# Designed miniproteins, single chains, continued (2): the designs that were tried, part 4

Each design is a single chain, and the fold is of that chain. pLDDT is the mean over its residues in the fold that is shown.

## One batch from the design tools (miniprotein)

Design m4110
Fold by ESMFold2-Fast:
Structure m4110 (fold): chain A 79 residues (1-79)
Amino acid sequence: KLEEIEKLLDEAGKLVQEAEKTPDRKKRHELLSKARELIDEAGKLMDEADLPPEVKQKLANRLVALRLRVIGVELDFEL
């Protein structure tokens, strides 16, 4: 469960990083969409998992940071 959540967040982070370096608008949008889906799945697993408060807080911080990063990339290329 914890390992699964961390893997989803790690994969989402890689997709966001790839999107940040992608000049193609369609490809970037696709990468960000996939990242958002993984972030959502990680959040659902985190809510279902009986995790210690300190672990849950650290994962929540990672999730929020990744979500903000996705929004940031979207806004940088929005026009």
Scores: mean pLDDT 80

Design m4111
Fold by ESMFold2-Fast:
Structure m4111 (fold): chain A 68 residues (1-68)
Amino acid sequence: APSWAELVEEGFRLASELQELVRRTGDPALAAEYQRLAREFEEALRNSDRERLRAVVERMRKLLAEVR
C-alpha cells in the first residue's frame, strides 16, 4: 500500500494537473468537480484520514483519465 507521504505527493501532483486542465479547457463541470476534490483532499489531510486520502487520489486519477 502507498505510504502517507506518497499519497500526499501524488494528490498534489494530480491536483496541479487537474487545475491546468480546468484553465486550458474552460469547462465549468470539470472546474466544479476539481473544486469538490480539492476540498475533500484538504479535509483528508486535516483529519489524517488515509482511506479518504486514497479515495480522493483514486477519483482524481479517474477524472484525468476521463478527460482525453
Scores: mean pLDDT 85

Design m4112
Fold by ESMFold2-Fast:
Structure m4112 (fold): chain A 65 residues (1-65)
Amino acid sequence: SKEEKEKLLEEIERLLTRAHILDPDNPEVAALAAELRELIAKGGSVEELRRLKERVQALLAELEA
């Protein structure tokens, strides 16, 4: 749904912002941010956004350890 996509987008953007604050020059953070922009441009699915969120969460967990 549109609401589900909007919520996932907000969550992913928040996670990416936190990751960027922790490691501003991290190429993996930059790559995930680029993938998010591509999904937005293409009109990505809820499932694609959920997968991207999981990948950002995994990276953020590594950076916070």
Scores: mean pLDDT 84

Design m4113
Fold by ESMFold2-Fast:
Structure m4113 (fold): chain A 62 residues (1-62)
Amino acid sequence: MEELIEKAKKSLENAKKALEEGKYAAAMSAFHQARVAAEKAGDKELEEEARKGLEEAQKLSK
C-alpha cells in the first residue's frame, strides 16, 4: 500500500512537471499511471487528483 501511494505521488509530480513544460502526451501518460497506482492503493483523493489532471492535459492537448 505505502509503495503504491509513493508511486502515485511520484507519477503525479512527473505529470505536473510535464504539464508545465507543455509536454501534454507525457503528462497524460504520467497522470494515467498515477491514477492506476492510486486506485490500487485505495487512495480516493490521489485518484481524483490524477483524474482531474488527466482531463486538464487532454483539454490542453487540442
Scores: mean pLDDT 81

Design m4114
Fold by ESMFold2-Fast:
Structure m4114 (fold): chain A 59 residues (1-59)
Amino acid sequence: SVAERGRELTRRLAEVIERGGSEEEIERQREELLSLFADDPVRRAVAEADLARFLEEKA
């Protein structure tokens, strides 16, 4: 499901950040996650806001 894939991609993004991955790797994982919501602009906007907050907390 989209929810299961979203959880997996979020976990991968967190792993890249935790290991000190490059900004390019982080952006690549971020775009992959957001692509799940390409056809739903409302869900994409919510996902972008949630992800921005998650990244702020990890910095």
Scores: mean pLDDT 75

Design m4115
Fold by ESMFold2-Fast:
Structure m4115 (fold): chain A 86 residues (1-86)
Amino acid sequence: MEERLELARRLREAAERLREAALAGRTPENLERALAAAREGQEALERLRELGPAEEFAPEVQELLRRALEAVAEAARAVAAEEAAA
């Protein structure tokens, strides 16, 4: 449980960093930050998958995963809005 909580927190933090980079605008520096955050999130997600199915996750882990998904969705919306404006 504790390992799943820690990994879910890392995934949420990585997703939040990805969102911040996306909202900060398209620069090489922000792209590097976004890629670093995406890699951190991918590593945490892969480890979570190794630990077992989602139905075994405690409510706290599920809440952190939902927050991570929201941050990723916000990042995707920010990119789409920028593309529409360009």
Scores: mean pLDDT 71

Design m4116
Fold by ESMFold2-Fast:
Structure m4116 (fold): chain A 94 residues (1-94)
Amino acid sequence: SLKEVADAVLNPTPTPFSKSSTGALREAVEKAAEKLGKTPEEVVRILFDGTADPAERAEAYRALAEAVKSIATNPAMQQLADALRAGAERAEAA
């Protein structure tokens, strides 16, 4: 579950189980976009196509991590939020 959801966020290769998380992930992206003052499409572009600078990517990862945590209803989603936050710190260090 955790690896599949993380893979859907970090490496967008759809799996059957990832589809059930797509709605929750989309809601998290919308919340992150609102926090960043961007559109959901902008946030997806920053996170997934790598065209943004590292600082903007780190901010997007942090915003998404907080959004996932805010909608989390189980430990797997909490762990995903923690993994996204760690990814943001790694992006900043690069």
Scores: mean pLDDT 66

Design m4117
Fold by ESMFold2-Fast:
Structure m4117 (fold): chain A 60 residues (1-60)
Amino acid sequence: GSAAESARAAAERGDAEGAGAAGVVAHFQNKDLELGKKAAEAARRGDAEEAARYAEIASQ
């Protein structure tokens, strides 16, 4: 979905905050905050695919 695409793009440019935010915006719940945090952590270590995966799960 759109959240996964946004998170992947953010992670590819090194934007951990943007990758995390993509997951959180998709569905505002506490579980989604944790998934957004994992997406940001993946982006921070340069793992664009893992960041996209966490954002996609958060958007469901």
Scores: mean pLDDT 70

Design m4118
Fold by ESMFold2-Fast:
Structure m4118 (fold): chain A 92 residues (1-92)
Amino acid sequence: ALEKDPNDAKAWLLKGIELWKKKKYAEALEYFLKAIELDPDFKEAWYLLGKFYESLNMEDMAEVAYKKAGVEKKPYNEEETEKEIEEIKKKL
């Protein structure tokens, strides 16, 4: 995905999700930020970045990301977040 089209924000987001699942948090963050850099209006990327920051207890950063995604922050739940990631991944 990443090698096929470096300007494809969806490919960067999908790779970020894979890295997050592998607990490669620093690399996952870089890929999420790259997806947003390529498409600043990519609401799914902002939402997943918010969930990512919440999982790291970075509440202030999570709130900013959710605001950019146009959603209200809700309490972090690992099981619910995994289901939301799979649904977003299906839409990409």
Scores: mean pLDDT 77

Design m4119
Fold by ESMFold2-Fast:
Structure m4119 (fold): chain A 55 residues (1-55)
Amino acid sequence: SPLDKALELVLEGARYAEQGDYQKAAELLRKALELDPDLPWADSLRRAIRHLSSR
């Protein structure tokens, strides 16, 4: 489902952020929002993307 694919992208993005690859992390989180903009965590993801993109 779109939700399952979005969750996979969120988890992959988190792994890249832990490795210090903030650009790749932000890219994956943006893709997750594009697949399911109605995610219960959409606002949190938007905040995370802004935070990662400022580094």
Scores: mean pLDDT 77

Design m4120
Fold by ESMFold2-Fast:
Structure m4120 (fold): chain A 66 residues (1-66)
Amino acid sequence: KEELIEAMVKVILSEKPELSEEVARRIAEAIVNGDDDTAVRLMLEHDVAEAAEKASKLYEELKKKL
């Protein structure tokens, strides 16, 4: 679980390095926990929807290898 969150945080920050790591982690945690409302809200507030979508696709691919 933490490993997936860390991977998603790195993807988000690679696309938007100006974003704080704390915000990137909150977005990643919301996605992993299925809290779509929180994830969408944070993505809109911080203008990182594209980076978060890329991280979500990575999460879906990794789920197939569990």
Scores: mean pLDDT 74

Design m4121
Fold by ESMFold2-Fast:
Structure m4121 (fold): chain A 89 residues (1-89)
Amino acid sequence: MSERLREIERRAREFGGADNPETQRLGLELLRELAEEVIETEEDPILIAVALRTLFEIRERLGEPEPSEEEKEKLKEAEKKAKEVLEKE
């Protein structure tokens, strides 16, 4: 996992626990943009799967619409590929 992705996950947890709703929203919006950047620039299925899960969780916390069927399918394919990579011995 890239250092950038670990930092996004860590900050998402920290901002998700913020006691100020405006701080929480701002932090989550910034992390959403970073997760979208990772999805756009990375080709590693593991990184894409983690970034997509993180993105969808952040969007749900922001009260944004449910992911589209195409976005859900992209996550399922990324998770399938990530599992195949992790199960290779």
Scores: mean pLDDT 71

Design m4122
Fold by ESMFold2-Fast:
Structure m4122 (fold): chain A 63 residues (1-63)
Amino acid sequence: AEKLYEEGKKLAAEGKLEEAVEKYKEALRLDPNYREARANLALVLEKLGKTDEARALGAEGLA
């Protein structure tokens, strides 16, 4: 999970936001309680204009 999260962070820093979303989703699939991956996925979704999805992940990511 951590390796996928780090790959996602690198992709987001490079502006590859869609690829970053993919890596963060894979990290969360392996570890659903990965808070950092969930938070960064929400941030990247906001940058892509998917603000409702980002808000749901940030506020309701426990259910």
Scores: mean pLDDT 74

Design m4123
Fold by ESMFold2-Fast:
Structure m4123 (fold): chain A 90 residues (1-90)
Amino acid sequence: MTLEELQARGDALERTVDELIAQLKKALENGDKEAMKKLIEQLERVSAELDRLIAEAEKVGAPQDFIDRLRATRERARKAVEEGKKALGL
C-alpha cells in the first residue's frame, strides 16, 4: 500500500468513526438498543481496521502526525464502544 493510499484509507476510517459515533449517540437518545448493539459491533470492526492501518503506516514510515491522528481516531472509537456498552449495562 502506498502512503497516498494509506492517507486516503485513514481519512475514510476517521469519517466512518465520527459518523458511527454520531449514530450511536442518536440511538442512545432514542433508546434503540438493537441499533446500539449493531453500531458497537461496527465500531469494533473499524477499530480493528485502524489497528491494521496503524501497523502498515508505521511499516512504511508514514509521517508521525498521520500515525498520531490514526491512534487518536482509534481511541475515540474504543471510548465510544466502552460508553455504549456501559449504557447497555454490559
Scores: mean pLDDT 86

Design m4124
Fold by ESMFold2-Fast:
Structure m4124 (fold): chain A 55 residues (1-55)
Amino acid sequence: SWADELLAYFEGLLRSGDPAQIEEVRRLIAELLASPDPELQALARELQRVYEELS
């Protein structure tokens, strides 16, 4: 699905070790969590989990 492809892409950015890319994804997570769309919130929660595991 498109959500799985986006998750894989952004997870790659989080695992890149590039601080600019990591910061961009962190900002995106906050915006997606604020969305009324439950699919976008689910994507954001999964990305947040990956980010926290890498911290």
Scores: mean pLDDT 80

Design m4125
Fold by ESMFold2-Fast:
Structure m4125 (fold): chain A 59 residues (1-59)
Amino acid sequence: MREIARVVKDFEARAPHELTLKKGDIVEILERLDDGRWIVRNLKTGEVGVVPSEYLEVI
């Protein structure tokens, strides 16, 4: 894994391209977007989607 982050609070997807995450999930950071959202992969499920960066803590 190149860059990983921990989910610091639950996030619920509101659009098809967004990824629902639970607090404590570990994600791989794939891309940082210009609007403060990141494209991530959930390492438990393999699902990819967009999440606001404030829900993530880089480890």
Scores: mean pLDDT 84

Design m4126
Fold by ESMFold2-Fast:
Formats: sequence, structure tokens, C-alpha cells
Structure m4126 (fold): chain A 79 residues (1-79)
Amino acid sequence: SELAERAAAALEAGDYEAALKALEELVKKNPESALLWLRLGELYAKMGLKEKAIEYYEKALKLDPNSEVAKKNLEKVKA
């Protein structure tokens, strides 16, 4: 939760490098968390890194095939 709070604070501040570092540490601890892979995809999309955003949205969907948010974000990025 402390790392999640750091990631959220960094995102609010527009500090994408700090947000990325915190989220990468979170997924390393919890690699089966679809939500964390979704958040990484959202961060890469905000940075304009479309290919990485797609990769991480696909990881989120593989872990949670019913994630409407991940499906919608993936289609939006691929469009």
C-alpha cells in the first residue's frame, strides 16, 4: 500500500519516472495482479509509449480476461 500511495502521488504530480519506478516495484512483488499491469499500461499510454501500453494491457487481460477497463483501454490504444 505504501508503494501504491507513492505511485498515486507521483502520477498526480506528473512525475512519470517516479510513478514508473514505484509501479515496477509493485508488479515485481505481485506479478499476478491484473490491476498493477493495467496501471503500468495506463502510465505508458500517458507517456505516449503506445507499444508498451499495449503489451501491459494484454498482460492485464491475460490475468483478468473480464476486465472491461483493460479491454476498453487496449482497443483505444490500438485504434
Scores: mean pLDDT 84

Design m4127
Fold by ESMFold2-Fast:
Structure m4127 (fold): chain A 79 residues (1-79)
Amino acid sequence: MEELRERIEAHARGLAERMAALPPEERRAVAARLLAAHAGAPPEVRELVRRAAERALAGDAEGAARALAEAMLAAYEAE
């Protein structure tokens, strides 16, 4: 359980750091795709993905990573 959480958090951090390093125009495009990909997800997952996208657009890699990790964990439990 904790190993899975650590792996998800590391993966989310890597994605968030890559997004934050992109030019603003490209960050906006990636954020839009992230939101579109999760349009059919449960409301709690969509809300976390929206927070991750907002943080990534602001260049807040740490905040984006936290929200993205929470979204991934929520999606994993949402069967």
Scores: mean pLDDT 77

Design m4128
Fold by ESMFold2-Fast:
Structure m4128 (fold): chain A 66 residues (1-66)
Amino acid sequence: SKEEAIAAAQEARDAGPSTGVLGSGGKVVAFGPGAMRVVDTESNQEAIEAAKAAAEAVPGVRYGEV
């Protein structure tokens, strides 16, 4: 869900200052220099939308960037 994607992005950002989030293969991946968090979704499209929402909601997290 978008809420889970936002939580994963926050956790990844707290572990490192350079955090990105992307959606691929039905998963949202939040990643930084020292951390990776993965959230399962129902579809690739839902994963992309959730990742974009997480990047907008969490300061310092970029969609598709590390």
Scores: mean pLDDT 71

Design m4129
Fold by ESMFold2-Fast:
Structure m4129 (fold): chain A 97 residues (1-97)
Amino acid sequence: MVERVRETMDEIEEELLAAARRMSPEELVAWLREKKPEYTERLAEALGDKELAEELVNTLISLTEGLLALGWAPEEAVRLAVGLVKALAVIIARSRE
């Protein structure tokens, strides 16, 4: 579980960083919202919990949007938001051992 969660979050980070490099803040938020069903499904597969995966993806979207609203650079906003959600997801995955 823990390794699958890390791998999934690392893949999502790479995809979001690629998007952040080519999109405006507004376009990145819209793209991330469109990706919510895909990212929820991928994280749900890794966690075994679709409701929790949806909450984590919603947290990722809210953190990214909030950091961008504060004037953070898109790449830095993505790295912090993904880092925090990944840490939380890994802690939860370990607690289910």
Scores: mean pLDDT 86

Design m4130
Fold by ESMFold2-Fast:
Structure m4130 (fold): chain A 55 residues (1-55)
Amino acid sequence: MGAELARKGGEAYRAGDYATAAELYREAARVFEQEGDLTSARIAAREAERAEALA
């Protein structure tokens, strides 16, 4: 789940849809946290902040 959300976030980011990318990366971070993958959660949260800054 987390990896799939991050993949979709990356697709939105490449398409220039930064608002959607930020939402998807935030969801990915939450899911990674639930899965116990704290490293991926931190990376996804950072990607969400970058996307939000460009939105």
Scores: mean pLDDT 84

Design m4131
Fold by ESMFold2-Fast:
Structure m4131 (fold): chain A 65 residues (1-65)
Amino acid sequence: MSNEEHAERIAAVVVRHVLERGPAAVPGALAALETSLRALGMSEEEVAEKVAETRRRIDAALAAA
C-alpha cells in the first residue's frame, strides 16, 4: 500500500474515533494522526496538509451529526 493509501486509512480511523468519542477527542486524535504520519516518513508539509484535511473532515462530520 502507498503512503497516501496508508495515511488515508489512518485518517479514516481518526475521523471514526472522534465521531464515537465526541469533540473532546479531537486534540488527542489529531496529535496521534500527526505522530503516525511522521512514522510513515511523510514530509512536514505532507503531514500538515493531511492533518488540516482530516480536521476539516472531522468539523464537517460533527456539524452534520
Scores: mean pLDDT 82

Design m4132
Fold by ESMFold2-Fast:
Structure m4132 (fold): chain A 75 residues (1-75)
Amino acid sequence: MDEAEAHYRRGVQAALEGNLDEAREHFDRAVQLAPPPLAEAIRAAGDKVLAGTEAGNPVQGIHDGVAAANEVLRA
């Protein structure tokens, strides 16, 4: 599997567990490992997941993140 994808998945899992710092670290690593178009999509998705987790709704954050990533990848 792509290392960037693996770190993004770990970030999502950490967010579902309420581990904001761990989620942020994994999303930052995923962005560093991804090629430029995918890195921008991961950053957009990660920002939404982190915002949702802080608001107490990580599942909504994940849905918003997928929408944001798709917008970046369609551009």
Scores: mean pLDDT 82

Design m4133
Fold by ESMFold2-Fast:
Parts: structure tokens; sequence; C-alpha cells
Structure m4133 (fold): chain A 65 residues (1-65)
């Protein structure tokens, strides 16, 4: 369970980092691999949702450890 949570956090951090680097296409591709429903959203909406999800999962990880 923790391993899957840490993997998800890592992928979210990678996608957000790609947006920060201006690699928008790569970031969105990774984001849609995490959640296919994000494919129809704007890059700004995707980034905001990834950031919110990352915060939620980090909090969950703190509770589990």
Amino acid sequence: MIDKLEEEIRKLEEAIALYEEGKTEEAKKLATEIDPSLASLSDEQVRDLLEARLELLREALEILK
C-alpha cells in the first residue's frame, strides 16, 4: 500500500516538475497516464489538480507512517 502511494506521489511530482520546466506536452502525457480523465482538461487545470492530489497523498502518507 505505502509503495503504491509513494509511486503515485513520485509520478505527480515528476509531472509538476515538467510543467515547471515548460515541458507542457511531456507533463500532460505523464498526467494522463496517472489519470486518463485529465486528457480533456487544460494544462492549467491539470497542473492544479495534480498539485491538489499531491498535497492529499502526502498528508495520507504522513498518517500511514
Scores: mean pLDDT 80

Design m4134
Fold by ESMFold2-Fast:
Structure m4134 (fold): chain A 57 residues (1-57)
Amino acid sequence: MSKILKKVEVKSKDPEKAEELRNALLKHIGKTLDEVVESVRELAEKYKPDSVIAEVE
């Protein structure tokens, strides 16, 4: 059973890139985890954050 994405946190040494990545990920709030997994992976590869934490319910 797919969980719904509720919250995301981004940690990065570059605060500007962290903000851009956070804003991109916020557009996926309310979607199922299956729908966002690929998008989150692609965004993480592009912005290369130190970590991305997703809260699902």
Scores: mean pLDDT 75

Design m4135
Fold by ESMFold2-Fast:
Structure m4135 (fold): chain A 62 residues (1-62)
Amino acid sequence: SLEDEINRALGLMQLALAKVAYGDDREAIRAEGERFIALLEKQGASPETIEEVRRWLEELLA
């Protein structure tokens, strides 16, 4: 859906911003990513969208 596409785009942007802001600080990047995922869940993002953004966070931290 369009909502899922928007939520995925927001997730990618926020993870990219966290990486730029925190560089090698993996704990700070994880904390920001988890905070944003919680916000997406609160606003009703689909489980599939949440799972995808969480996978991106884990890839970012690999």
Scores: mean pLDDT 85

Design m4136
Fold by ESMFold2-Fast:
Structure m4136 (fold): chain A 66 residues (1-66)
Amino acid sequence: SEEEKKRDEFARKVGELAREARAQGLTPEEIARIVSRAWDLYEKEGKSIDEVVEEARRLIEELKAR
C-alpha cells in the first residue's frame, strides 16, 4: 500500500540518520533516543518525513555540541 511504501521510505531515512549520528560520534544511547523520537514524531504526531528528518538533524547537532 501507499502507507507501507511511505513507512518503508521513512525507515530507510531513519537508518541513514542513525549512520550519520554514529559517524558524528554519538553514543548508542543517543542514537537510540534520536531513532525513538523520530518514530514518535512520524507515527504519533503525524509529522512529514521531511519535518522529522529536519528535527532529528537538529537533535544530532545539539547532542554533538556537548
Scores: mean pLDDT 84

Design m4137
Fold by ESMFold2-Fast:
Structure m4137 (fold): chain A 120 residues (1-120)
Amino acid sequence: EDEELKKKAIEYAKKASEALLNGDFDTAVQYAKKALDYAVKSKNGAEVAYEITLILRDAVRKAAEKASKDPEQLEKLRGAVDAIETAFDEAAEKGNEDMRIVFRGGAATIRAVLDEVEAA
């Protein structure tokens, strides 16, 4: 059961990544929420949350670089990142102490990557 929860969390994180890269930001937010929900239910939720963070961080960086000269797409990406950050914060409230640290760090990491690409 726990191994299946981790597998589903990572699968949904990868689906969110693909949606971000395809500009399907609403779908990306929904998949990110599903990934985080499975992570919260996992015994190793902190480790799973860290892996989700790395997947979404890389996807946001690539999506931001792709959208860098398209103001409409960049605005939609900002909205998706705001929603993903909110989803990490909501997951942090439901998790144990160790999960809370990783989920809050994950939200900050994803935001920092978007801000970095926008500043470049």
Scores: mean pLDDT 84

Design m4138
Fold by ESMFold2-Fast:
Structure m4138 (fold): chain A 94 residues (1-94)
Amino acid sequence: SEVDQAEKRALSAGVPQDIIDQIRELASTLPESVQTSTTVLMLTIAASASRGDEEGVELSYAVGYSIAKRNGDKVTVEVLDKVLELAKKFLESK
């Protein structure tokens, strides 16, 4: 699945398994129609943050945020905001 491939990429980038598990748990709260695509974006944000790639974090967040706002999907917006906050704390620790 696309999620399994994104998870493998995140692990390869150095994202800890516990962070991947947290992202999976957050993903379970998303609407089914966006769950796969948003989970892939969240894992991409985490992978970029793990590499110290601030621009990659911002780009992936912006893509997900713009789609969620266009669709009036407040749940996905809140989930993405939480992932962005975690990513920023991860970047600051490096």
Scores: mean pLDDT 83

Design m4139
Fold by ESMFold2-Fast:
Structure m4139 (fold): chain A 90 residues (1-90)
Amino acid sequence: MENDINKYALEKLKELYKKLLEEAKEKGWEELAKIFEEEIKKIEEELKKIVAESKASKEQLEEVDKEYEAFKKASESGIPKLIEAIKKAK
């Protein structure tokens, strides 16, 4: 949840700096434009880091889901054998 909020905040800041960069370029404020370009690059690096962490988490979730499905399938095939063993013990 916190990563989603941070991503939203960073994307919003990136949009703001892009608008300011366009305005600075139109007005010929080269030094200010350079500052805005550097800030945009920093934001893009932070966003890239968040995306990389999210992708790793998604891959881990997919792996857990696959293991869970395999376990569920094995359990479903094993339950009839367990019931049969219990019936023989009575």
Scores: mean pLDDT 69

Design m4140
Fold by ESMFold2-Fast:
Structure m4140 (fold): chain A 55 residues (1-55)
Amino acid sequence: DAEKLAAIVRTLKASHARTGEVTDADYRAAADALGLSPAAVRRLLRRGGAMPQYA
């Protein structure tokens, strides 16, 4: 869902702007706010080309 993806991206960008990083806790917070699992949040970000590669 494009609206959910946009909301997730906006939330994570705000977290990054505030703290300089995006953590698992930020993904959980976005997931909880949208009624999704953290895995679903990561999947939506990957589809939208916004998921960073953390190795």
Scores: mean pLDDT 65

Design m4141
Fold by ESMFold2-Fast:
Structure m4141 (fold): chain A 75 residues (1-75)
Amino acid sequence: SPGRKEFLVNRIKTAYEAAILAVKEGDLEGAEEVVRTLKPYVSDEEYQKLLEAVRNGDIEKVKEIVDKIIDKIRS
Protein backbone atom coordinates (compact mmCIF):
# COMPACT_ATOMS: atom_id res chain seq x y z
CA SER A 1 0.00 0.00 0.00
CA PRO A 2 1.37 3.48 -0.93
CA GLY A 3 -0.05 4.94 2.31
CA ARG A 4 1.80 2.32 4.38
CA LYS A 5 5.15 3.11 2.67
CA GLU A 6 4.64 6.86 3.20
CA PHE A 7 3.74 6.28 6.88
CA LEU A 8 6.92 4.22 7.45
CA VAL A 9 9.16 6.76 5.62
CA ASN A 10 7.71 9.64 7.68
CA ARG A 11 8.15 7.69 10.95
CA ILE A 12 11.77 6.82 10.10
CA LYS A 13 12.54 10.39 8.94
CA THR A 14 11.12 11.89 12.17
CA ALA A 15 13.09 9.42 14.33
CA TYR A 16 16.25 10.13 12.28
CA GLU A 17 15.92 13.91 12.80
CA ALA A 18 15.43 13.39 16.58
CA ALA A 19 18.39 10.95 16.81
CA ILE A 20 20.75 13.33 14.93
CA LEU A 21 19.71 16.25 17.18
CA ALA A 22 20.33 14.11 20.30
CA VAL A 23 23.80 13.06 19.03
CA LYS A 24 24.70 16.72 18.24
CA GLU A 25 23.64 17.71 21.79
CA GLY A 26 25.73 14.87 23.32
CA ASP A 27 22.58 13.02 24.46
CA LEU A 28 23.63 9.52 23.40
CA GLU A 29 21.05 7.88 25.70
CA GLY A 30 18.28 9.91 24.03
CA ALA A 31 19.63 8.95 20.59
CA GLU A 32 19.54 5.24 21.57
CA GLU A 33 15.94 5.58 22.83
CA VAL A 34 14.90 7.09 19.48
CA VAL A 35 16.65 4.26 17.55
CA ARG A 36 14.76 1.72 19.70
CA THR A 37 11.43 3.10 18.35
CA LEU A 38 12.57 2.00 14.85
CA LYS A 39 13.26 -1.65 15.84
CA PRO A 40 9.87 -2.97 14.49
CA TYR A 41 10.47 -1.29 11.09
CA VAL A 42 14.09 -2.24 10.30
CA SER A 43 16.13 -5.46 10.07
CA ASP A 44 18.15 -6.68 13.07
CA GLU A 45 21.35 -5.84 11.15
CA GLU A 46 20.15 -2.27 10.37
CA TYR A 47 19.07 -1.81 14.01
CA GLN A 48 22.49 -2.89 15.38
CA LYS A 49 24.32 -0.65 12.87
CA LEU A 50 22.16 2.34 13.90
CA LEU A 51 22.82 1.67 17.62
CA GLU A 52 26.58 1.44 17.01
CA ALA A 53 26.60 4.65 14.90
CA VAL A 54 24.71 6.74 17.51
CA ARG A 55 26.85 5.31 20.36
CA ASN A 56 29.96 6.42 18.44
CA GLY A 57 28.41 9.85 17.66
CA ASP A 58 28.90 9.07 13.96
CA ILE A 59 26.31 11.37 12.36
CA GLU A 60 27.51 10.62 8.79
CA LYS A 61 27.08 6.87 9.36
CA VAL A 62 23.57 7.37 10.84
CA LYS A 63 22.61 9.38 7.71
CA GLU A 64 24.03 6.69 5.39
CA ILE A 65 22.12 3.87 7.13
CA VAL A 66 18.82 5.81 7.28
CA ASP A 67 19.05 6.84 3.60
CA LYS A 68 19.50 3.16 2.62
CA ILE A 69 16.50 2.13 4.77
CA ILE A 70 14.27 4.83 3.21
CA ASP A 71 15.38 3.89 -0.34
CA LYS A 72 14.58 0.22 0.41
CA ILE A 73 11.06 1.11 1.66
CA ARG A 74 10.41 3.32 -1.40
CA SER A 75 11.54 0.57 -3.81
Scores: mean pLDDT 84

Design m4142
Fold by ESMFold2-Fast:
Structure m4142 (fold): chain A 85 residues (1-85)
Amino acid sequence: MLEEYQKKIEEDPNNYIAYNQLGSVYYDQKDYEKSIEYYKKAIELDPNNYAAYGGLSVVYKKMGDDEKAKEYLEKSNELHKKKNS
């Protein structure tokens, strides 16, 4: 739930997983601006966070920004391949 993820960030401001989860929650609430903010914060804390790049792709696609959606999806896929290899 939103409150649980906010509490995790309050307890550990470097918890990039909680920022990624907040990005997802705000996307579900259709608050795309906050969703983007939290996914970008997750990437700032962990630049190899392919899940956050994937989240940004989904949000931008929903907003109709197909170019940014494609850019973030490609970055997500490349990072995911490197982690699995």
Scores: mean pLDDT 82

Design m4143
Fold by ESMFold2-Fast:
Structure m4143 (fold): chain A 80 residues (1-80)
Amino acid sequence: SVREEVQRIVLEALEKALELTTDPNLQEALRIDIERVPEMTPEAALEQLKRWIQVAKDLGLDEVRKIFEEARKRIEELLA
């Protein structure tokens, strides 16, 4: 289903972001969102990715930002 594919894309992005950071506060926030993935609608997933893109921009985490931007693009293409 589209919902399951969206959840997979978000989970992969969050797990990749978690691998790229050693900041304990960021790791905790990412783990919380990973636990929430099974409850995410496509709309909630897009909103959450947008928030993570902004966080990554604000913190200068270019690689993390690119991961979330790619995930958002993939989901938007699925919903088109």
Scores: mean pLDDT 88

Design m4144
Fold by ESMFold2-Fast:
Structure m4144 (fold): chain A 62 residues (1-62)
Amino acid sequence: SELEELGKEFSAAVAAGDVEGAREQLRRIAELGGVPAPSDEETATPDGALLAGRRIMQAILG
């Protein structure tokens, strides 16, 4: 699914320390899932992006 593909791209960006790439993919995931987009502040670090991604994925799938 598109959501699964975006999730893999997001995870790869986080693992690479690509904050801008992770932020971009996570915004697309949030839009596709119909949940609020993450703030730039919470996605300013790879760890922050990972935590925001976990929250957003739980909101979409739970």
Scores: mean pLDDT 81

Design m4145
Fold by ESMFold2-Fast:
Structure m4145 (fold): chain A 55 residues (1-55)
Amino acid sequence: SEAEIAAQEADFDAAMERTLALMREQGASDEEIAASRAAMEAQREAMLERLRAEA
């Protein structure tokens, strides 16, 4: 359902922000943070496309 897809997107976004916060605490550079965010955002889009794909 759209509600389940929205919930999974929200969960992914929360996990992404936690991961990025931990990377900052571990001394990752702004460039490394930006690259990781871009990679995770691409992964999020792929996940959403998969969830919306009909069998």
Scores: mean pLDDT 83

Design m4146
Fold by ESMFold2-Fast:
Structure m4146 (fold): chain A 61 residues (1-61)
Amino acid sequence: KLKYDEEALNSIKVSEEAEKIAKELINKSTEEISEFLSKIKDEERRREIIAAILKLKVKEN
């Protein structure tokens, strides 16, 4: 089952900082990731980190 289109993910620009954060978060549980993201008030930064996590998960599989 597809959660997101790969083309949509590629449309989101990810900074090196967001990618580094995503690599650290991918080792944590889904609940911990969700809680961390909920603490981020900046919607743009939150979207960037989510996109980075999804890109890493898609590439690993």
Scores: mean pLDDT 71

Design m4147
Fold by ESMFold2-Fast:
Structure m4147 (fold): chain A 69 residues (1-69)
Amino acid sequence: SLEELLEELRRKLREIGASEETIERVIRLVKEGRSTAAGTLIATVVRPSAEDMAELAELLRKIHELIES
């Protein structure tokens, strides 16, 4: 579900050290259908490893598909 994927996204971002402010900004962008902007924010502010970024990109893709459906 969308709710489960959003919670997984929050959990993953928190696990890799993102601030709660950054997490809420990412979630807002994703809910607005702005997945590219959300990915850019993660890459520039959170700066995850390549492996973590790949997992986050897949979560963003799944969430985008549910919102745009």
Scores: mean pLDDT 85

